# Designed miniproteins, single chains, part 77

Each design is a single chain, and the fold is of that chain. pLDDT is the mean over its residues in the fold that is shown.

## One batch from the design tools (miniprotein)

Design m2660
Fold by ESMFold2-Fast:
Parts: C-alpha cells; sequence; structure tokens
Structure m2660 (fold): chain A 90 residues (1-90)
C-alpha cells in the first residue's frame, strides 16, 4: 500500500541520516534541516515535497561521501536511494 511504501521510505531516510551524522557530525545541522522537511511533508501528505527532500538528503550524503573518498557510505547511500526510487515507482 501507499502507507507501507511511505513508512519504508521514512525508515530508509532516517537510517541514512543517522549513519551520516555519526560519521560526519559537522553536517548534523544540514541533515537535520532536510530530515525535518521530509517529516513535515510526509505528515502533510505532500508526497512530491517528501520525495524532493528525500532526494536532496541522499544527494548531500552521496556528495559528501564522494568528497571524503568514503566508498562504503557512498555505496550504502546509492543503494538506499535506489530502493526509494523502486518503492515509489512500483
Amino acid sequence: SMEERRERVLELVRKAAETFKKKYPEYQDEIDRLLAEVERAAEAGDWKAMLLNVARLFNLIIEKAKEAGDEQLYREAVDAATEVSILWNE
């Protein structure tokens, strides 16, 4: 159902955000801001705004992982973003 897809997307985003903040605490404020936008959009039922901010959050993690040469975090973030795309387009 759409509700199960939403909950799975939120689970993936929250996990990625927490992993990134633990490893790179200097980006905590930026990640928390984006995560707050995702949560607000999800609560409002604004799926387009939710997905936009999910994409922004994953793109930030991917960009910073690539800049740091963090192959593991890069792979994990790309895999999670791909799962979100599959969940929402299927």
Scores: mean pLDDT 87

Design m2661
Fold by ESMFold2-Fast:
Structure m2661 (fold): chain A 84 residues (1-84)
Amino acid sequence: MVYGSPDRTGPREWSPYSASGLGLKAQLELLKRGMRVGVGSTDEEELKNFIEELMKTAKPAPATYIQVDWSDPEQLAEALRLWE
């Protein structure tokens, strides 16, 4: 479906921990403990499964997600800017 933004940059769901090599499983555990972190992944299916798992914890995850390369400083910087 059409999104209101032409950019495919990660939104506030990206975490600085991901830039340090933290995987989605670790980010999920932090979220379950009540910590607010951004979420993103280069693996679209992994990200979808992560969102489904979050919904099971009584907090609806956003339907929108971004597939991103954590090694890309441009996409990472934009995501961190939105996450701020």
Scores: mean pLDDT 46

Design m2662
Fold by ESMFold2-Fast:
Parts: structure tokens; C-alpha cells; sequence
Structure m2662 (fold): chain A 81 residues (1-81)
């Protein structure tokens, strides 16, 4: 339904913002600025997929996955300090 697609896109936008925050903090904690740039690029590519109805669900799923990966790496990096 249209409401389900809208909810998925809203969720994806929130995970996109949280993913960027996690990626930036990961770069700061590790001192590796390339990590932020790589994750930001992938998140932006996935966000563009949410603008096309045919790929919106795929893009949203990719954003969620990228957020989870960035968060896991951040938690691991913080635990190593």
C-alpha cells in the first residue's frame, strides 16, 4: 500500500541520518577519514534508489544495512579504546 511505502521511506530517511552520524563518529574515533567518505557515498547511492518506486524498498533496505554495519563498527571501535 502507499502508506506502507511512505512508512518505509520515512524509516529509511531516519536511518540515513543516523548512519551518517555513526560514520562520522567512526571516522573521528579511528582517525580514518576515508571510512566516513565511503559510507556517505554508499548511503547517498541507496537514498537515490528510494526516489524510484521500482527500487524504493531495495534502497531502504540498503540504508538500514549500511546503518547497522556502521553502528556495529563504531561500537567495536569504541570497545577497542
Amino acid sequence: SEKEIEAIIESAKRYYEEGLKAAKELGDVTGDKKIYDEIEKKLKEALEKTKDPKTAAEGALEIHKLYMEAKAKLDAAKAAK
Scores: mean pLDDT 83

Design m2663
Fold by ESMFold2-Fast:
Structure m2663 (fold): chain A 57 residues (1-57)
Amino acid sequence: VTVDTGARTPGGVVGATAAWDAGKHGGSDEGVKAANDAGRRGDIEAAGRLGRQAAAE
């Protein structure tokens, strides 16, 4: 799993954390990437939603 380490704003951190957690729990690579990309652009709502969905797979 890859997270955006440059996103140190609260929103970016939430997105990166959601992506990392999804990957750690065996979520899909595509879902993890989508969550990380959302966090990178500062869309914390999308990042959290996509991360949870990826983790559920």
Scores: mean pLDDT 62

Design m2664
Fold by ESMFold2-Fast:
Structure m2664 (fold): chain A 100 residues (1-100)
Amino acid sequence: MERALEYARENEKGDPHKVILEAYIILLEDQGLEPLAEEVRRVEKEKGYEAAARLALDYAAAYALLTEELGTVPEVTEETLERIRERARELGRLRDAELA
């Protein structure tokens, strides 16, 4: 979190969408979620930065919710990564439904 906030402060005058995206990617990497950060960077290349930013936000939110539900920071395992991906897909669908 602190490193992501520092990046955002240092790049305050930059493109806010790109600054937000990189801040969330840094947040995922700092939590040991490098596979999810790699997926976000891949989506940026294939679908553009807006799609990547939404995915990064959903992954960060899913991780935060999982940590709250467990009452502790989860160990980064394939099962944990899958649970984060499932929750992120649910959050994305809920957001899309609220905007419809």
Scores: mean pLDDT 74

Design m2665
Fold by ESMFold2-Fast:
Structure m2665 (fold): chain A 60 residues (1-60)
Amino acid sequence: MDKLKKMEEEAKKKGKTVKEVVQEILAKNPDLTLRGGHGVVDTSRIPGRLGIPADRVVPV
């Protein structure tokens, strides 16, 4: 998935580490979880929600 690359680019732009950006995203979106190794998926940022509420996914 391209989301890790996007987070890396955002981290470099802000002068922060990828870990800090990931933690910020997880804190803001508790429905995100690390599954399949290090795969952070932000469904809330996808245009047109597919009916997946934040409370449906187990928080990390």
Scores: mean pLDDT 55

Design m2666
Fold by ESMFold2-Fast:
Structure m2666 (fold): chain A 77 residues (1-77)
Amino acid sequence: SDKAEAERALAEAEELRARLAALLRQRGDPHADRIVAVADASIARIQELIKQGRYKEALELARKLRRDLEALIALYS
């Protein structure tokens, strides 16, 4: 249960990261690489937490990342 929830939240965050990256590229944003790198670092941390069996922490971080990515997508839309 906890593992499945964390893995689903990670997948959702990865999808939002891909959408944000595409949007920033379409806009020609000069900071696109830096913005995406910050998201990628959070994704790497979530993956590491899942690998360690720390599913509650992974889920909390993934939910925060989802909110942050949704806010950025809205800003650039």
Scores: mean pLDDT 89

Design m2667
Fold by ESMFold2-Fast:
Structure m2667 (fold): chain A 119 residues (1-119)
Amino acid sequence: SLIEKKAEELLKSLNKLKALLLPTASPEMRSQLQETMDAANKFYEKTKKLLNSDEVTDEQIREVLKAKKELETHFSRLEKLVAREHPDNDEIHKALEEVREALLKFLTLTLIYIALEKS
């Protein structure tokens, strides 16, 4: 599905950002990268379960929305760490922007799908 393709694009962008950050990462950055990756994988898992369901339940929708909020929270923290630890690294900031764009596309399509299923 298009949503699964956008989820894969997000995970690829996050892995690219991770590869750029890890060689010089502080313990705080390593922890936040792990938490952000875990949150992204959890959001994808919950969304995939919803997409593969014969009947979409209110509980499945609540789980997706909870995972979305967790991912947004961890990504916001990651952005603040990147701004603090790598203020002048254009390559890292470009990779972070690519993650932000991929995240927005995945989130938007997931929310549209949920809205259409409730119609």
Scores: mean pLDDT 89

Design m2668
Fold by ESMFold2-Fast:
Structure m2668 (fold): chain A 127 residues (1-127)
Amino acid sequence: MNKVFKGKIAEALEYIRNGDFEKAIELLKEALNTDYAEKIVEVLKTDYPHYGNPLDYLINGTLPKDLAPLAKGQDLSPENAAILTFYYIAQLVLKFDGKYKPLLDILAAGTTAEAVRIVEKVKKELK
């Protein structure tokens, strides 16, 4: 259900931009409870401890081995990369109670290109 999934992600992003992380996480989980996202969610649950995975994809174009089978037979579009990044960073923001503003800025990026640019800037500042 791509339309429902995309709608929920867009709505969640708006709540994140407004600082309502609780509502945003609820909407992200609703979006991820679709046939399309279910496999992505299960893979990310096992790969969550490896904090660089979605960001590494955005920066280097290298997909984590656990996510490679999901992309096999489908081009992992910038849209799908952004979705994976949003889910991962949303889980990270939830864990750290929204204290990481740079992660919020990355999550607010509407495209892979924008997310990559923000990540590069953040990496340079954090060192």
Scores: mean pLDDT 49

Design m2669
Fold by ESMFold2-Fast:
Structure m2669 (fold): chain A 87 residues (1-87)
Amino acid sequence: ELERLREELEELVRRSKPLADKVYELSQDNPEVVKKLEKMKEELRPRYEELKRAAEEGALEPLELLRRARELGEEELRKLEEIVKEY
């Protein structure tokens, strides 16, 4: 299960990169895209920081850490897809 979650996270990273690049291109000409990116960062950054602190402190079991990381990665991917789809 740990190996499967790690593979899912690697796949999320591969899928999100081209979308993030596309959103960056769109942000150069679209102020609305900048606003959506800022909103996404405001929503996701504290959750990523909390997860990082929990990992550093050993507060969560490895399976739970990877599961939460996958959930955050999936949410980030979904938000990026929504931005790209609209433009």
Scores: mean pLDDT 80

Design m2670
Fold by ESMFold2-Fast:
Structure m2670 (fold): chain A 80 residues (1-80)
Amino acid sequence: SASDKTVEELQEELEVVKKAFAEALEADKQLAFDFSRHTKLIAAAFDIIGAEEELSLQGEVDKFAVSRHLENAKEILAEL
């Protein structure tokens, strides 16, 4: 089902997720390379890109797709 959130609220949520990703990526650079952690960061990056691309569309935004991408990215980042 479609999210009840506005496009503006989803854009704000995306910025919070992007900040969390940037902080996680910087932390990864300070530690010895962990292949499992790195593959999770790549997966989160794909979900963030998917949300950004959908929110950048002219016309009707698929808020369900955006919410799914953001939820996936949040779950991955929480497991790091």
Scores: mean pLDDT 83

Design m2671
Fold by ESMFold2-Fast:
Structure m2671 (fold): chain A 66 residues (1-66)
Amino acid sequence: KELEERKKKAIENMKKSLEYFKKNAVPTPALEEIYKIHEKWIKENKVLTPEEFLKALEPAYEAMKK
């Protein structure tokens, strides 16, 4: 079903985003907490809206911005 496919893509995108930020961002305690939250969401197979997903990544983007 549509929801199952969306959920699968959301989890895949979260995994790819974590891999990207772990490789490219400067490691900080705040960023490590963000990774932990995302890993929990991946494990729980949370269905996120695009807006929720972007908001979750916002602190990582801000950490890289400087």
Scores: mean pLDDT 67

Design m2672
Fold by ESMFold2-Fast:
Structure m2672 (fold): chain A 83 residues (1-83)
Amino acid sequence: MVPAEVGEAALAALRDRSRLGVREVMVSSFVIRHDAATGRDVLVDGPADRDYLLHITPEGLVVTELTPEEERRIRREGPPAPE
C-alpha cells in the first residue's frame, strides 16, 4: 500500500513538472517521469524500491503501485532523461 506521504510528495512534484513543462522532476530521493506512451506519470525509485503510477483526476490524485512486470517494462522502454 502507498503511504499518504508519498501521495502528497508526488502531487507536489507532478504539479511542478506540469508547470515547468519538463519530462522529469527529481524530488529528494525519487523522480517523477512522464510516460508519453500512456499519458501518465510514474514515480521511479520510490519507497521499498517500488515504482508507482500517478494519475490526477478531477476527484484528486490516485497513486497505484506498479506490478514488478509493469515496472520492468517501463525501465526497459528507455533510459531516464538527462539531467
Scores: mean pLDDT 60

Design m2673
Fold by ESMFold2-Fast:
Structure m2673 (fold): chain A 76 residues (1-76)
Amino acid sequence: STATYELTVPSHPGAGAVLTTTVNAAYQNGVKVEGRGTADSATLTLTGEESAVEAVVSTARDAARREGVPLEVRRL
């Protein structure tokens, strides 16, 4: 089945590393990624096969933890 998740990171020195790691994981797992940003935050929308998207979300959570970045995760 197909799943869609939305990942949001605030403006933070480590945010670029989290976003880059997440986008790379998405491409490696065949997950579609769409990005948007504001002055205060960046959001990635991940769409793909449920297990693949969940693997990417797990990778993003690990990266956010390492970088000390608050990460908001929402399943659409």
Scores: mean pLDDT 87

Design m2674
Fold by ESMFold2-Fast:
Structure m2674 (fold): chain A 75 residues (1-75)
Amino acid sequence: MAEAVAAFSAGLRAYRAGDYAAAREHFDRAIELLEAEGDPALEPLRAMAYANRAEALRKLGQDAEADAVLARANE
């Protein structure tokens, strides 16, 4: 849990700095950790990580990939 939260926070910091590639990597790590945990109480954080990852991908010009990430958040 703490590692997933740390990865999510790192993603937000990178996004604010304009480093969208690093932001994407941090959000990917947060999602990986949250999905491995499998805790239903973490679903809101997982959804936020997917949404923020999609925003980072959109900034990188990868709109189709961002749409696919958002679709997975609704499973």
Scores: mean pLDDT 76

Design m2675
Fold by ESMFold2-Fast:
Structure m2675 (fold): chain A 85 residues (1-85)
Amino acid sequence: SGEERVERAMQKLLDATNNGLDESAIEAARKILTALSKGPQSFEEIKSLFKDEGIPDSQIEALINQLVSLGILEKLKDGTYKLTE
């Protein structure tokens, strides 16, 4: 299920960061992974998830780049991001 995919991805992120993420970063990651569990999303679509939260684009980009570097996300040829698990 999508929830099981998100929880596996979150566990991988938490293990890789030695549980060092604050609650805001954890919730932001969960939101991104939940959207991506439904299908690939562009950076613009991912940013729209945070439109009312005052989070800088640079912070969203940094989190996406971290998830890609950990193999949790993959950047596709069309520029969209995909959940790998």
Scores: mean pLDDT 84

Design m2676
Fold by ESMFold2-Fast:
Structure m2676 (fold): chain A 86 residues (1-86)
Amino acid sequence: SKVEEAKLVVARTWLKLRIEKEFNLEISDEWKERMKNDILSLVPEEKREEVSKLFDEAVEAYKNGDFVKAQELLEKIYRIVVEAAS
């Protein structure tokens, strides 16, 4: 379902960011763009700008070691996607 797909996308994004940072791996621009596009495909047009900004802020927070902020931002994205699918 669209809701389950949204949960998996957000969970995979969070896990990927944690894994890449923990093992000192670089987050590629290609991966970031691909994941952002996957997430944006799950939200209505009027929410895409907001979600895009939240995703960019989450990735930046993660790169800066602010994992609490990164998780909070990803959870906000998850809520928007789930609400849009309702």
Scores: mean pLDDT 78

Design m2677
Fold by ESMFold2-Fast:
Structure m2677 (fold): chain A 82 residues (1-82)
Amino acid sequence: SLEEELEKLLQEMEELALQVKEYAEKGDVEKAKEALERFKELAKEAIELMEELGVPKELIEQLRAQMEGEIAKGEEFIKKAE
């Protein structure tokens, strides 16, 4: 189902956010950047699935803001590791 597909994407994104932090803390800036780029890709896919599921635009905007916040957080971890 689309709901199961969305749940799986959201879980993969949570795992990627943790990987960004883990790689950055280990000084593996390149892998941290790769994980962050993958997170951005899945974030786009999750938004597209939410639109397909008919999630209200206001909720999609709120979730997009949360995803942007996670991206900014990941960028800060990478910046501190550089």
Scores: mean pLDDT 85

Design m2678
Fold by ESMFold2-Fast:
Structure m2678 (fold): chain A 63 residues (1-63)
Amino acid sequence: LTNAQIREISKETGVSWGTVKKVIRIYEEHKDEPSMEIVKKISEETGISWLTAAKILRLILSF
């Protein structure tokens, strides 16, 4: 993911750029796990809602 793609995710979700970068790191660390498990870890580590975490993960996977 490029910095421009990270900014687009931040803009679409209302989540800070730093938090989006943290979400990407969590995804890379856990990409072998089921999507629901990744969403749970994102929510737990960042404090964002499951709905927002799932939206960010879908945007990451669309690139």
Scores: mean pLDDT 80

Design m2679
Fold by ESMFold2-Fast:
Structure m2679 (fold): chain A 79 residues (1-79)
Amino acid sequence: KEQQARQLLNQAVDALVAGDREAGDQHIEQLGQLLNASPEQTQQIRDQVTALADASRAGDVDGAVQHAQQLDQLIQQSL
């Protein structure tokens, strides 16, 4: 479950970094379903994944690490 959640998260980030919003949204929705997340939790995941992708595109390593840590917390709380 944790490994699958991390795989979906990585796929969502990669899709958004590549500019594929539809694929990114699909992976975020699948992650939310896997975690049995509330709509609010799924939105928080979406916001953090988007922020992580934006930081990655900008070369903001510190920002990317911060958002990745917040995503790990959200995933852990949902397990």
Scores: mean pLDDT 79

Design m2680
Fold by ESMFold2-Fast:
Structure m2680 (fold): chain A 61 residues (1-61)
Amino acid sequence: MPVSDISGKPGIPEGHMAAESAYTIMKALNLPPLPVDENGTVDIKLLNDKIAEALEKENAE
C-alpha cells in the first residue's frame, strides 16, 4: 500500500493487552485487578510480573 497511516488508531499497542482480558486472567488466578491505562490497556510486562509473583508466593514454602 502506498500509505500505511492506519497506525495511531486506539488499538492494542505492542506489549499491552485490553484491560478486560487482563482482568479475566487476574480474576482466574484470584489476583487483584491491575491498574489500566486511560485507554483501557494493561502493560503485559506488569501483568506477567504479577502472575510470576503470585506463582512464586504459592510456591513459597
Scores: mean pLDDT 65

Design m2681
Fold by ESMFold2-Fast:
Structure m2681 (fold): chain A 76 residues (1-76)
Amino acid sequence: HHHHMERLERGIRAVKEIAEENISAIKQETDRRVAELKARGATPEEIEAVRQRGDDSIARTKELAEKQIEALRKAA
């Protein structure tokens, strides 16, 4: 009983931690790319497109993590 719940909780925590690390990496890369574009005198539209790609990647990462957590809960 307890061991099963502990394993589930650890699995969920691992999925959340990996998702947070991936989200942080996406944010850092997006910020880096935005800074490069600003340094090159890029248009607001070009900068917005890069930010939107970052936001889309974060949304996909969150959706994948939620689906993985749901699968873990269902398997328990």
Scores: mean pLDDT 87

Design m2682
Fold by ESMFold2-Fast:
Structure m2682 (fold): chain A 111 residues (1-111)
Amino acid sequence: SAEQTLEELKRALGKTVQLTLEGRYGEAAEALERALRLFESLEGTPLEQEAAILLAETIVTVSRLLDDEELYERASKLLEELKKNPLTPELKEELKELAREMISILREKAK
C-alpha cells in the first residue's frame, strides 16, 4: 500500500541521516538511493507530495551535516517551493536531481 511505502521511505530517510552522522557515507548513499526508489514508487498516489517534502527535508539535513553550503541553499529553496506549491513535474525532477547529486557526494566521501 502507499501508506506502507511511505513508512518504509521514512525509515530509509532516517537511516540516511543516522549513517551520515556516523560517517558511514557508503551506507548512507545506499539508504538514500533506496529512499529515492520508494519515492518514485509513490508516483500518482495522494502521498507523493508528503514523500517529496520528507525527501527534500532529508537532503537539507544531510547537506548541513556535510557542511555543503551550495547544496543546503538549493535544497532549502526547493523545500520551501514544495511546501507552498503543488508537486509539478519540474519540482519533482529538481528533487530527484538533488537526491542523485547527494548520493554521488556521499559515495565520493566513502572513498
Scores: mean pLDDT 91

Design m2683
Fold by ESMFold2-Fast:
Structure m2683 (fold): chain A 64 residues (1-64)
Amino acid sequence: VKYVKLTFPDVESAQKAAKELSNLGIPVGSLGATELIVQVKNESDLAKVKAIADKFGGKVTEVK
């Protein structure tokens, strides 16, 4: 299991991204108003996370 942090330009973008990730069955937690922590189980999930982050102007950072 891998964790990634998503940082968004605003709260609305973060909330919309969290909803789309949750709808895909990807576990999402909040680190802050504009920051999400996402649990990635495989590379397919990571690709979906990156696509959603890009859609809402988010930055993806891997947590080692």
Scores: mean pLDDT 81

Design m2684
Fold by ESMFold2-Fast:
Order: structure tokens, then sequence, then C-alpha cells
Structure m2684 (fold): chain A 56 residues (1-56)
């Protein structure tokens, strides 16, 4: 349903935003490797939820 797709996209955006925030925090601390890992995780989550929404 439309509502289910919307819920998945919002959940993905929320989770992705959390990891983006963690990545920015690590970047501010000069930890580029941990920042990269967090940004990659944020992108992965965003892509996975978008894919799941498309499958509905």
Amino acid sequence: SREERRRLLLEGASESARYMGEGISYLADGDREKAREKFEEAQRISDEYEQKAKEL
C-alpha cells in the first residue's frame, strides 16, 4: 500500500539520518575512517529501504 511504502521510506530516512549524525561527529573529532564507515552505513540503509519500498 501507499501507507506502507511511506512508512518504510520514513523509517529508512530516520535511520540513515542517525548514522549521518554519527559520521559528522566522528569527522569533527578527526576520525575520518569511522566517519566514512558511518556515512557508508547511512547510504546502505537508505538504499535498502528505498528498494524495499519499490518491492511493495
Scores: mean pLDDT 85

Design m2685
Fold by ESMFold2-Fast:
Formats: structure tokens, sequence, C-alpha cells
Structure m2685 (fold): chain A 113 residues (1-113)
């Protein structure tokens, strides 16, 4: 369905924008938490690539499982960072938005199968 593919393309674009914003916030983050934010960026960029692959090649169960794993790992990172109280609030907001967008993508992929 062309409409769902356009929605997935827009979600991939938004995820890439969130990853770039998180990268800009890394220098403002305490040294001890930089690796977690860098890992979150990698996971968000990977989610965007999966959505771009789905748009080009079509959806599969494997894509859903990979996105669910990424969502779970991002949720763990968010929980750790929230419990520290030491990272900029904008980092937490961007991670919450990324998780929301990935959840929406998973729902759209399930509609295609």
Amino acid sequence: EEEIKEQLKELAKKLKEIAEKLKELIPKTPEEFKPLIERAVELIEEAAKILEEVVEKGASEEHILELEEIEGLLGIILAILKNTGKVPEEVLELLEEAIKLIDEAIKLLKELL
C-alpha cells in the first residue's frame, strides 16, 4: 500500500533527524553517559535503515523483530538515563520520541503482513 510506504518514509526521516539532534547533545552530556547516547544514536539510525529497506523491498517478520529489539534496547537506555537525573532533559525527550516513532513503524509493518 503506497500510503503506508509514504508514512514509513516519513518515519525514517524523523528518526534520522532525532539521531542528528542527539549527536549535537553528546558534547553537553557527562562523559560517563556519552557511550549510552552514542549507542542510542546507532540504534535509531539502524531503525531508519530498516524502514528504508522495507520501503524498497517490502516488509517481513524479520524487520518487525529487528525493530522490536531496537525499541526494547532504547527503552532500557532511556530508563537508565532517567534514573541518573544527570543528562539534559532534551536527550530524554528525543529518546521518548524515537521510541514512539519506532512503535508506530512496527504497527504499520504489521498492517502490511
Scores: mean pLDDT 89

Design m2686
Fold by ESMFold2-Fast:
Structure m2686 (fold): chain A 73 residues (1-73)
Amino acid sequence: MSALEVRLQILIELGRERNDEETVAVAEKLLELVKAGQQRSPEALALLTQLEGLLAQNPDLLAEFERRARAAA
């Protein structure tokens, strides 16, 4: 399992805990593309940009995500 897959799974779990269905949906779609080896596709890059925008608008979710990602590394 890649480091990116682990980080996306953490974000999906965190989004579900917070009832943030939009973040969960974007992260799940991106995870499917990463698992298919398409992490550099235009669709994956668009989803990554959207996910970065969602995290930028929610700094408390970003901080908790970064904390959990560090603990998993």
Scores: mean pLDDT 82

Design m2687
Fold by ESMFold2-Fast:
Structure m2687 (fold): chain A 97 residues (1-97)
Amino acid sequence: MIELSEEERRFVEEALERLLEADKANLPNEVDEEIRREVYERVGEDGLVELLRRLLERYSEEPTARRLLAFLDSPEGLAAAREQLRLAAAGKLPALP
């Protein structure tokens, strides 16, 4: 289960708004990567999982987004997502969309 402080939740909300604005403006993927890195540096891997969860909720009309959100609701899915996001942020794996 993801437990974030009020300040950390606010930071993730601000990051989500920036990602949605970047998507609306058709900005390059590098902007998304920079925002995700800021979340990782400020909040850690749990912040990235929360950001991903909130982003998927905004796109919940898309079947892939619904499947990923359901996966994150499982303990196994949450653990896998944390590891993948941690490695991606550390530059060990390609960034996840």
Scores: mean pLDDT 70

Design m2688
Fold by ESMFold2-Fast:
Structure m2688 (fold): chain A 68 residues (1-68)
Amino acid sequence: SKEKFKEVFKKYDTDGDGTIPASKVKEVLKDLGYNPTGGQVRAIVQAVADADGTIDYEKFYEVFEKLK
């Protein structure tokens, strides 16, 4: 659910600014019960990562919903 996604995202958003490092995408997905390949992680990062290498909560959630 979106609530579970938000809970896991907050675990990696240690600064509480609504973003995480792109390097944490795989760990977030694993904590949500997925086993993503490196190619899948790269595709997600390329779709939603900002130029500074961070990923916004809302953008990540939209891409996550499309994985279903």
Scores: mean pLDDT 79

Design m2689
Fold by ESMFold2-Fast:
Structure m2689 (fold): chain A 95 residues (1-95)
Amino acid sequence: MEELKKIVEELKKLADEYQRKADEFRGKAMEYLSQYKKYLEEARKAASDPETADEIVRKLQEEADKFKKQADSYFNQADEYRKKAVELRKLAEEL
C-alpha cells in the first residue's frame, strides 16, 4: 500500500515536470513563430519594393524559413511532452 502511494505521487510529479517542459517548449515555439512572421512580412515588403535587390528578399525568406523550422521543432517537442504528461496523469488516476 505504501509502495503504491509512492508510485502514484511519483507519476503525478513526473506528469507536472513534463507539463512544465511542454509549456516551456511551446513558449519557445511561439517566440520563433513570431520571428518567422516578422521576417516573412519584411520579405513581402522587400519583394514589393522595386528598389530592393532580389538577394535581400531571398535572405529574408531564408531567415523566415529558419525560424519556421525552429518553431515547428519546438511545437513538436511541446506536443510530445504534453502527451507524456497526459499519459502519466492517466496512469496515476487508474492506480
Scores: mean pLDDT 85

Design m2690
Fold by ESMFold2-Fast:
Structure m2690 (fold): chain A 91 residues (1-91)
Amino acid sequence: EKEKKQKELVLKVLEGSEEPLTKEDIELLIEFAKSLKEDFYETAKILGISKEKAEEIYNDYLKKLESIKEGTTYSKVRDIFVETFEKMGEA
């Protein structure tokens, strides 16, 4: 299942796995991030983050994910996720 695979990928990111991402894994990860756009904005609203700032943080996050190349490790994706979370905490 697509949802099961996306969850598996997210868990590997959170674990900081040093395994390389395949092209298919990268595509699924980007698709998952895009599918969570509205959830991201709702979470930002709950945290008191302005819509403009939430859009800025989300777009930066998506751009970084789209720049990932085949062979990049899950740990590098975790770094991107952590940076995004830190930006939300600073907003």
Scores: mean pLDDT 81

Design m2691
Fold by ESMFold2-Fast:
Structure m2691 (fold): chain A 71 residues (1-71)
Amino acid sequence: SEELEEQVFSALVAGGVSTEDARRAARAMVERFGDDVEALKAEALALLQELLPDAPESTLRRAAQNIRELK
């Protein structure tokens, strides 16, 4: 859903991901899991490591934590 994509995008930006990378990653993550928010939360760190291999580990961990906190 577009609402979930925007929530994931905001979580990534708050974690320190650039707006351009966050937009691409948010779309890819939501396309992979659809509306299965629990699966998205469970796989967030692993998928972010695949989608953003050049991002610092600390940034990806923070972004994954922000995603796990989505309601």
Scores: mean pLDDT 84

Design m2692
Fold by ESMFold2-Fast:
Structure m2692 (fold): chain A 75 residues (1-75)
Amino acid sequence: MVVVDNPVAADTPRLEVDASRSLEEALKFVMTHPDAVVTVYVESEEEAREVAERLRELIKESGIRFARIEVRLRP
C-alpha cells in the first residue's frame, strides 16, 4: 500500500468537539455533511469506549449509513 498526502479532500468539512459538549451536534453535522470527518475528544480510555458506543447508537437511530467519527484521547 502507498500512503499519499492527505486522503481527505481539502474542502471536506471537519468538526472537533469534546465529549462533554453535545454528541448530538456531531451527529447533526454528519447528517448535513455526509462526507465530513468528526473528531470527538475524551478525557479517558474508558470514556472513549462509552462515547463510541453512544455514537454508534445515535447513528443507527438517525438512519445514517456512513459516518467518519474519530474518538480520541485528549493529549
Scores: mean pLDDT 68

Design m2693
Fold by ESMFold2-Fast:
Parts: structure tokens; C-alpha cells; sequence
Structure m2693 (fold): chain A 68 residues (1-68)
């Protein structure tokens, strides 16, 4: 159903956000420990991706709630 598809996609975006959060934390820590601009860039990219995926999950969850 449409509702189930929206719920699945929201869950996938939540999982993506969690993975990106972990990636950002890992590379932020590496940058603090003396790894250079690559880790800083990866951490920034991952944070932007996390915020986008969280926003998408919230929008999909809202649409699913409207259909339930």
C-alpha cells in the first residue's frame, strides 16, 4: 500500500541518517587526532547528508500520518 511504502522509505532515510551521523563522528574524530583536510571534508559532507535524510524521513512520516 501507499502507506506502507511511505513508512518503508521513511525508515530507510532514518537508517541512512544514522549511518551518515556515524560516518561524520568517525571522520571528525580522525580530524581531531591529526588526520588532514580529507577527514574534515568527509565529516562535513556526511553532516549535510544526515540533515537531508532526517528532513526527508520527517516529510515521509508526515505524509504517512496523513494517510493513516
Amino acid sequence: SRLQNLQQLAEQNRKSAEALRELAEEHRKRAEEGDTGRSTSIALFAEIGRETSEWMAEELERKAKELS
Scores: mean pLDDT 85

Design m2694
Fold by ESMFold2-Fast:
Structure m2694 (fold): chain A 69 residues (1-69)
Amino acid sequence: GSTSPIVQATTDQQMQQAAVDSFTRGSQLNNVDMLNQVRDTIVQQLQDMNVSQSYVDQVRSFMDSVIQQ
């Protein structure tokens, strides 16, 4: 078991919500090309908004996992 303090040194929740919404839109398109484009756009936007690089990397990994499915 792990009760490690999962610190959510996460960024603003607004940014996360925007990313989720955009990705959900892309997912409904059932189009890998579109999903790839949305992922790239979200990552760039997060970086421009001075979001932690660690968080950006996590978001990228998550989207990549979904796209691969």
Scores: mean pLDDT 64

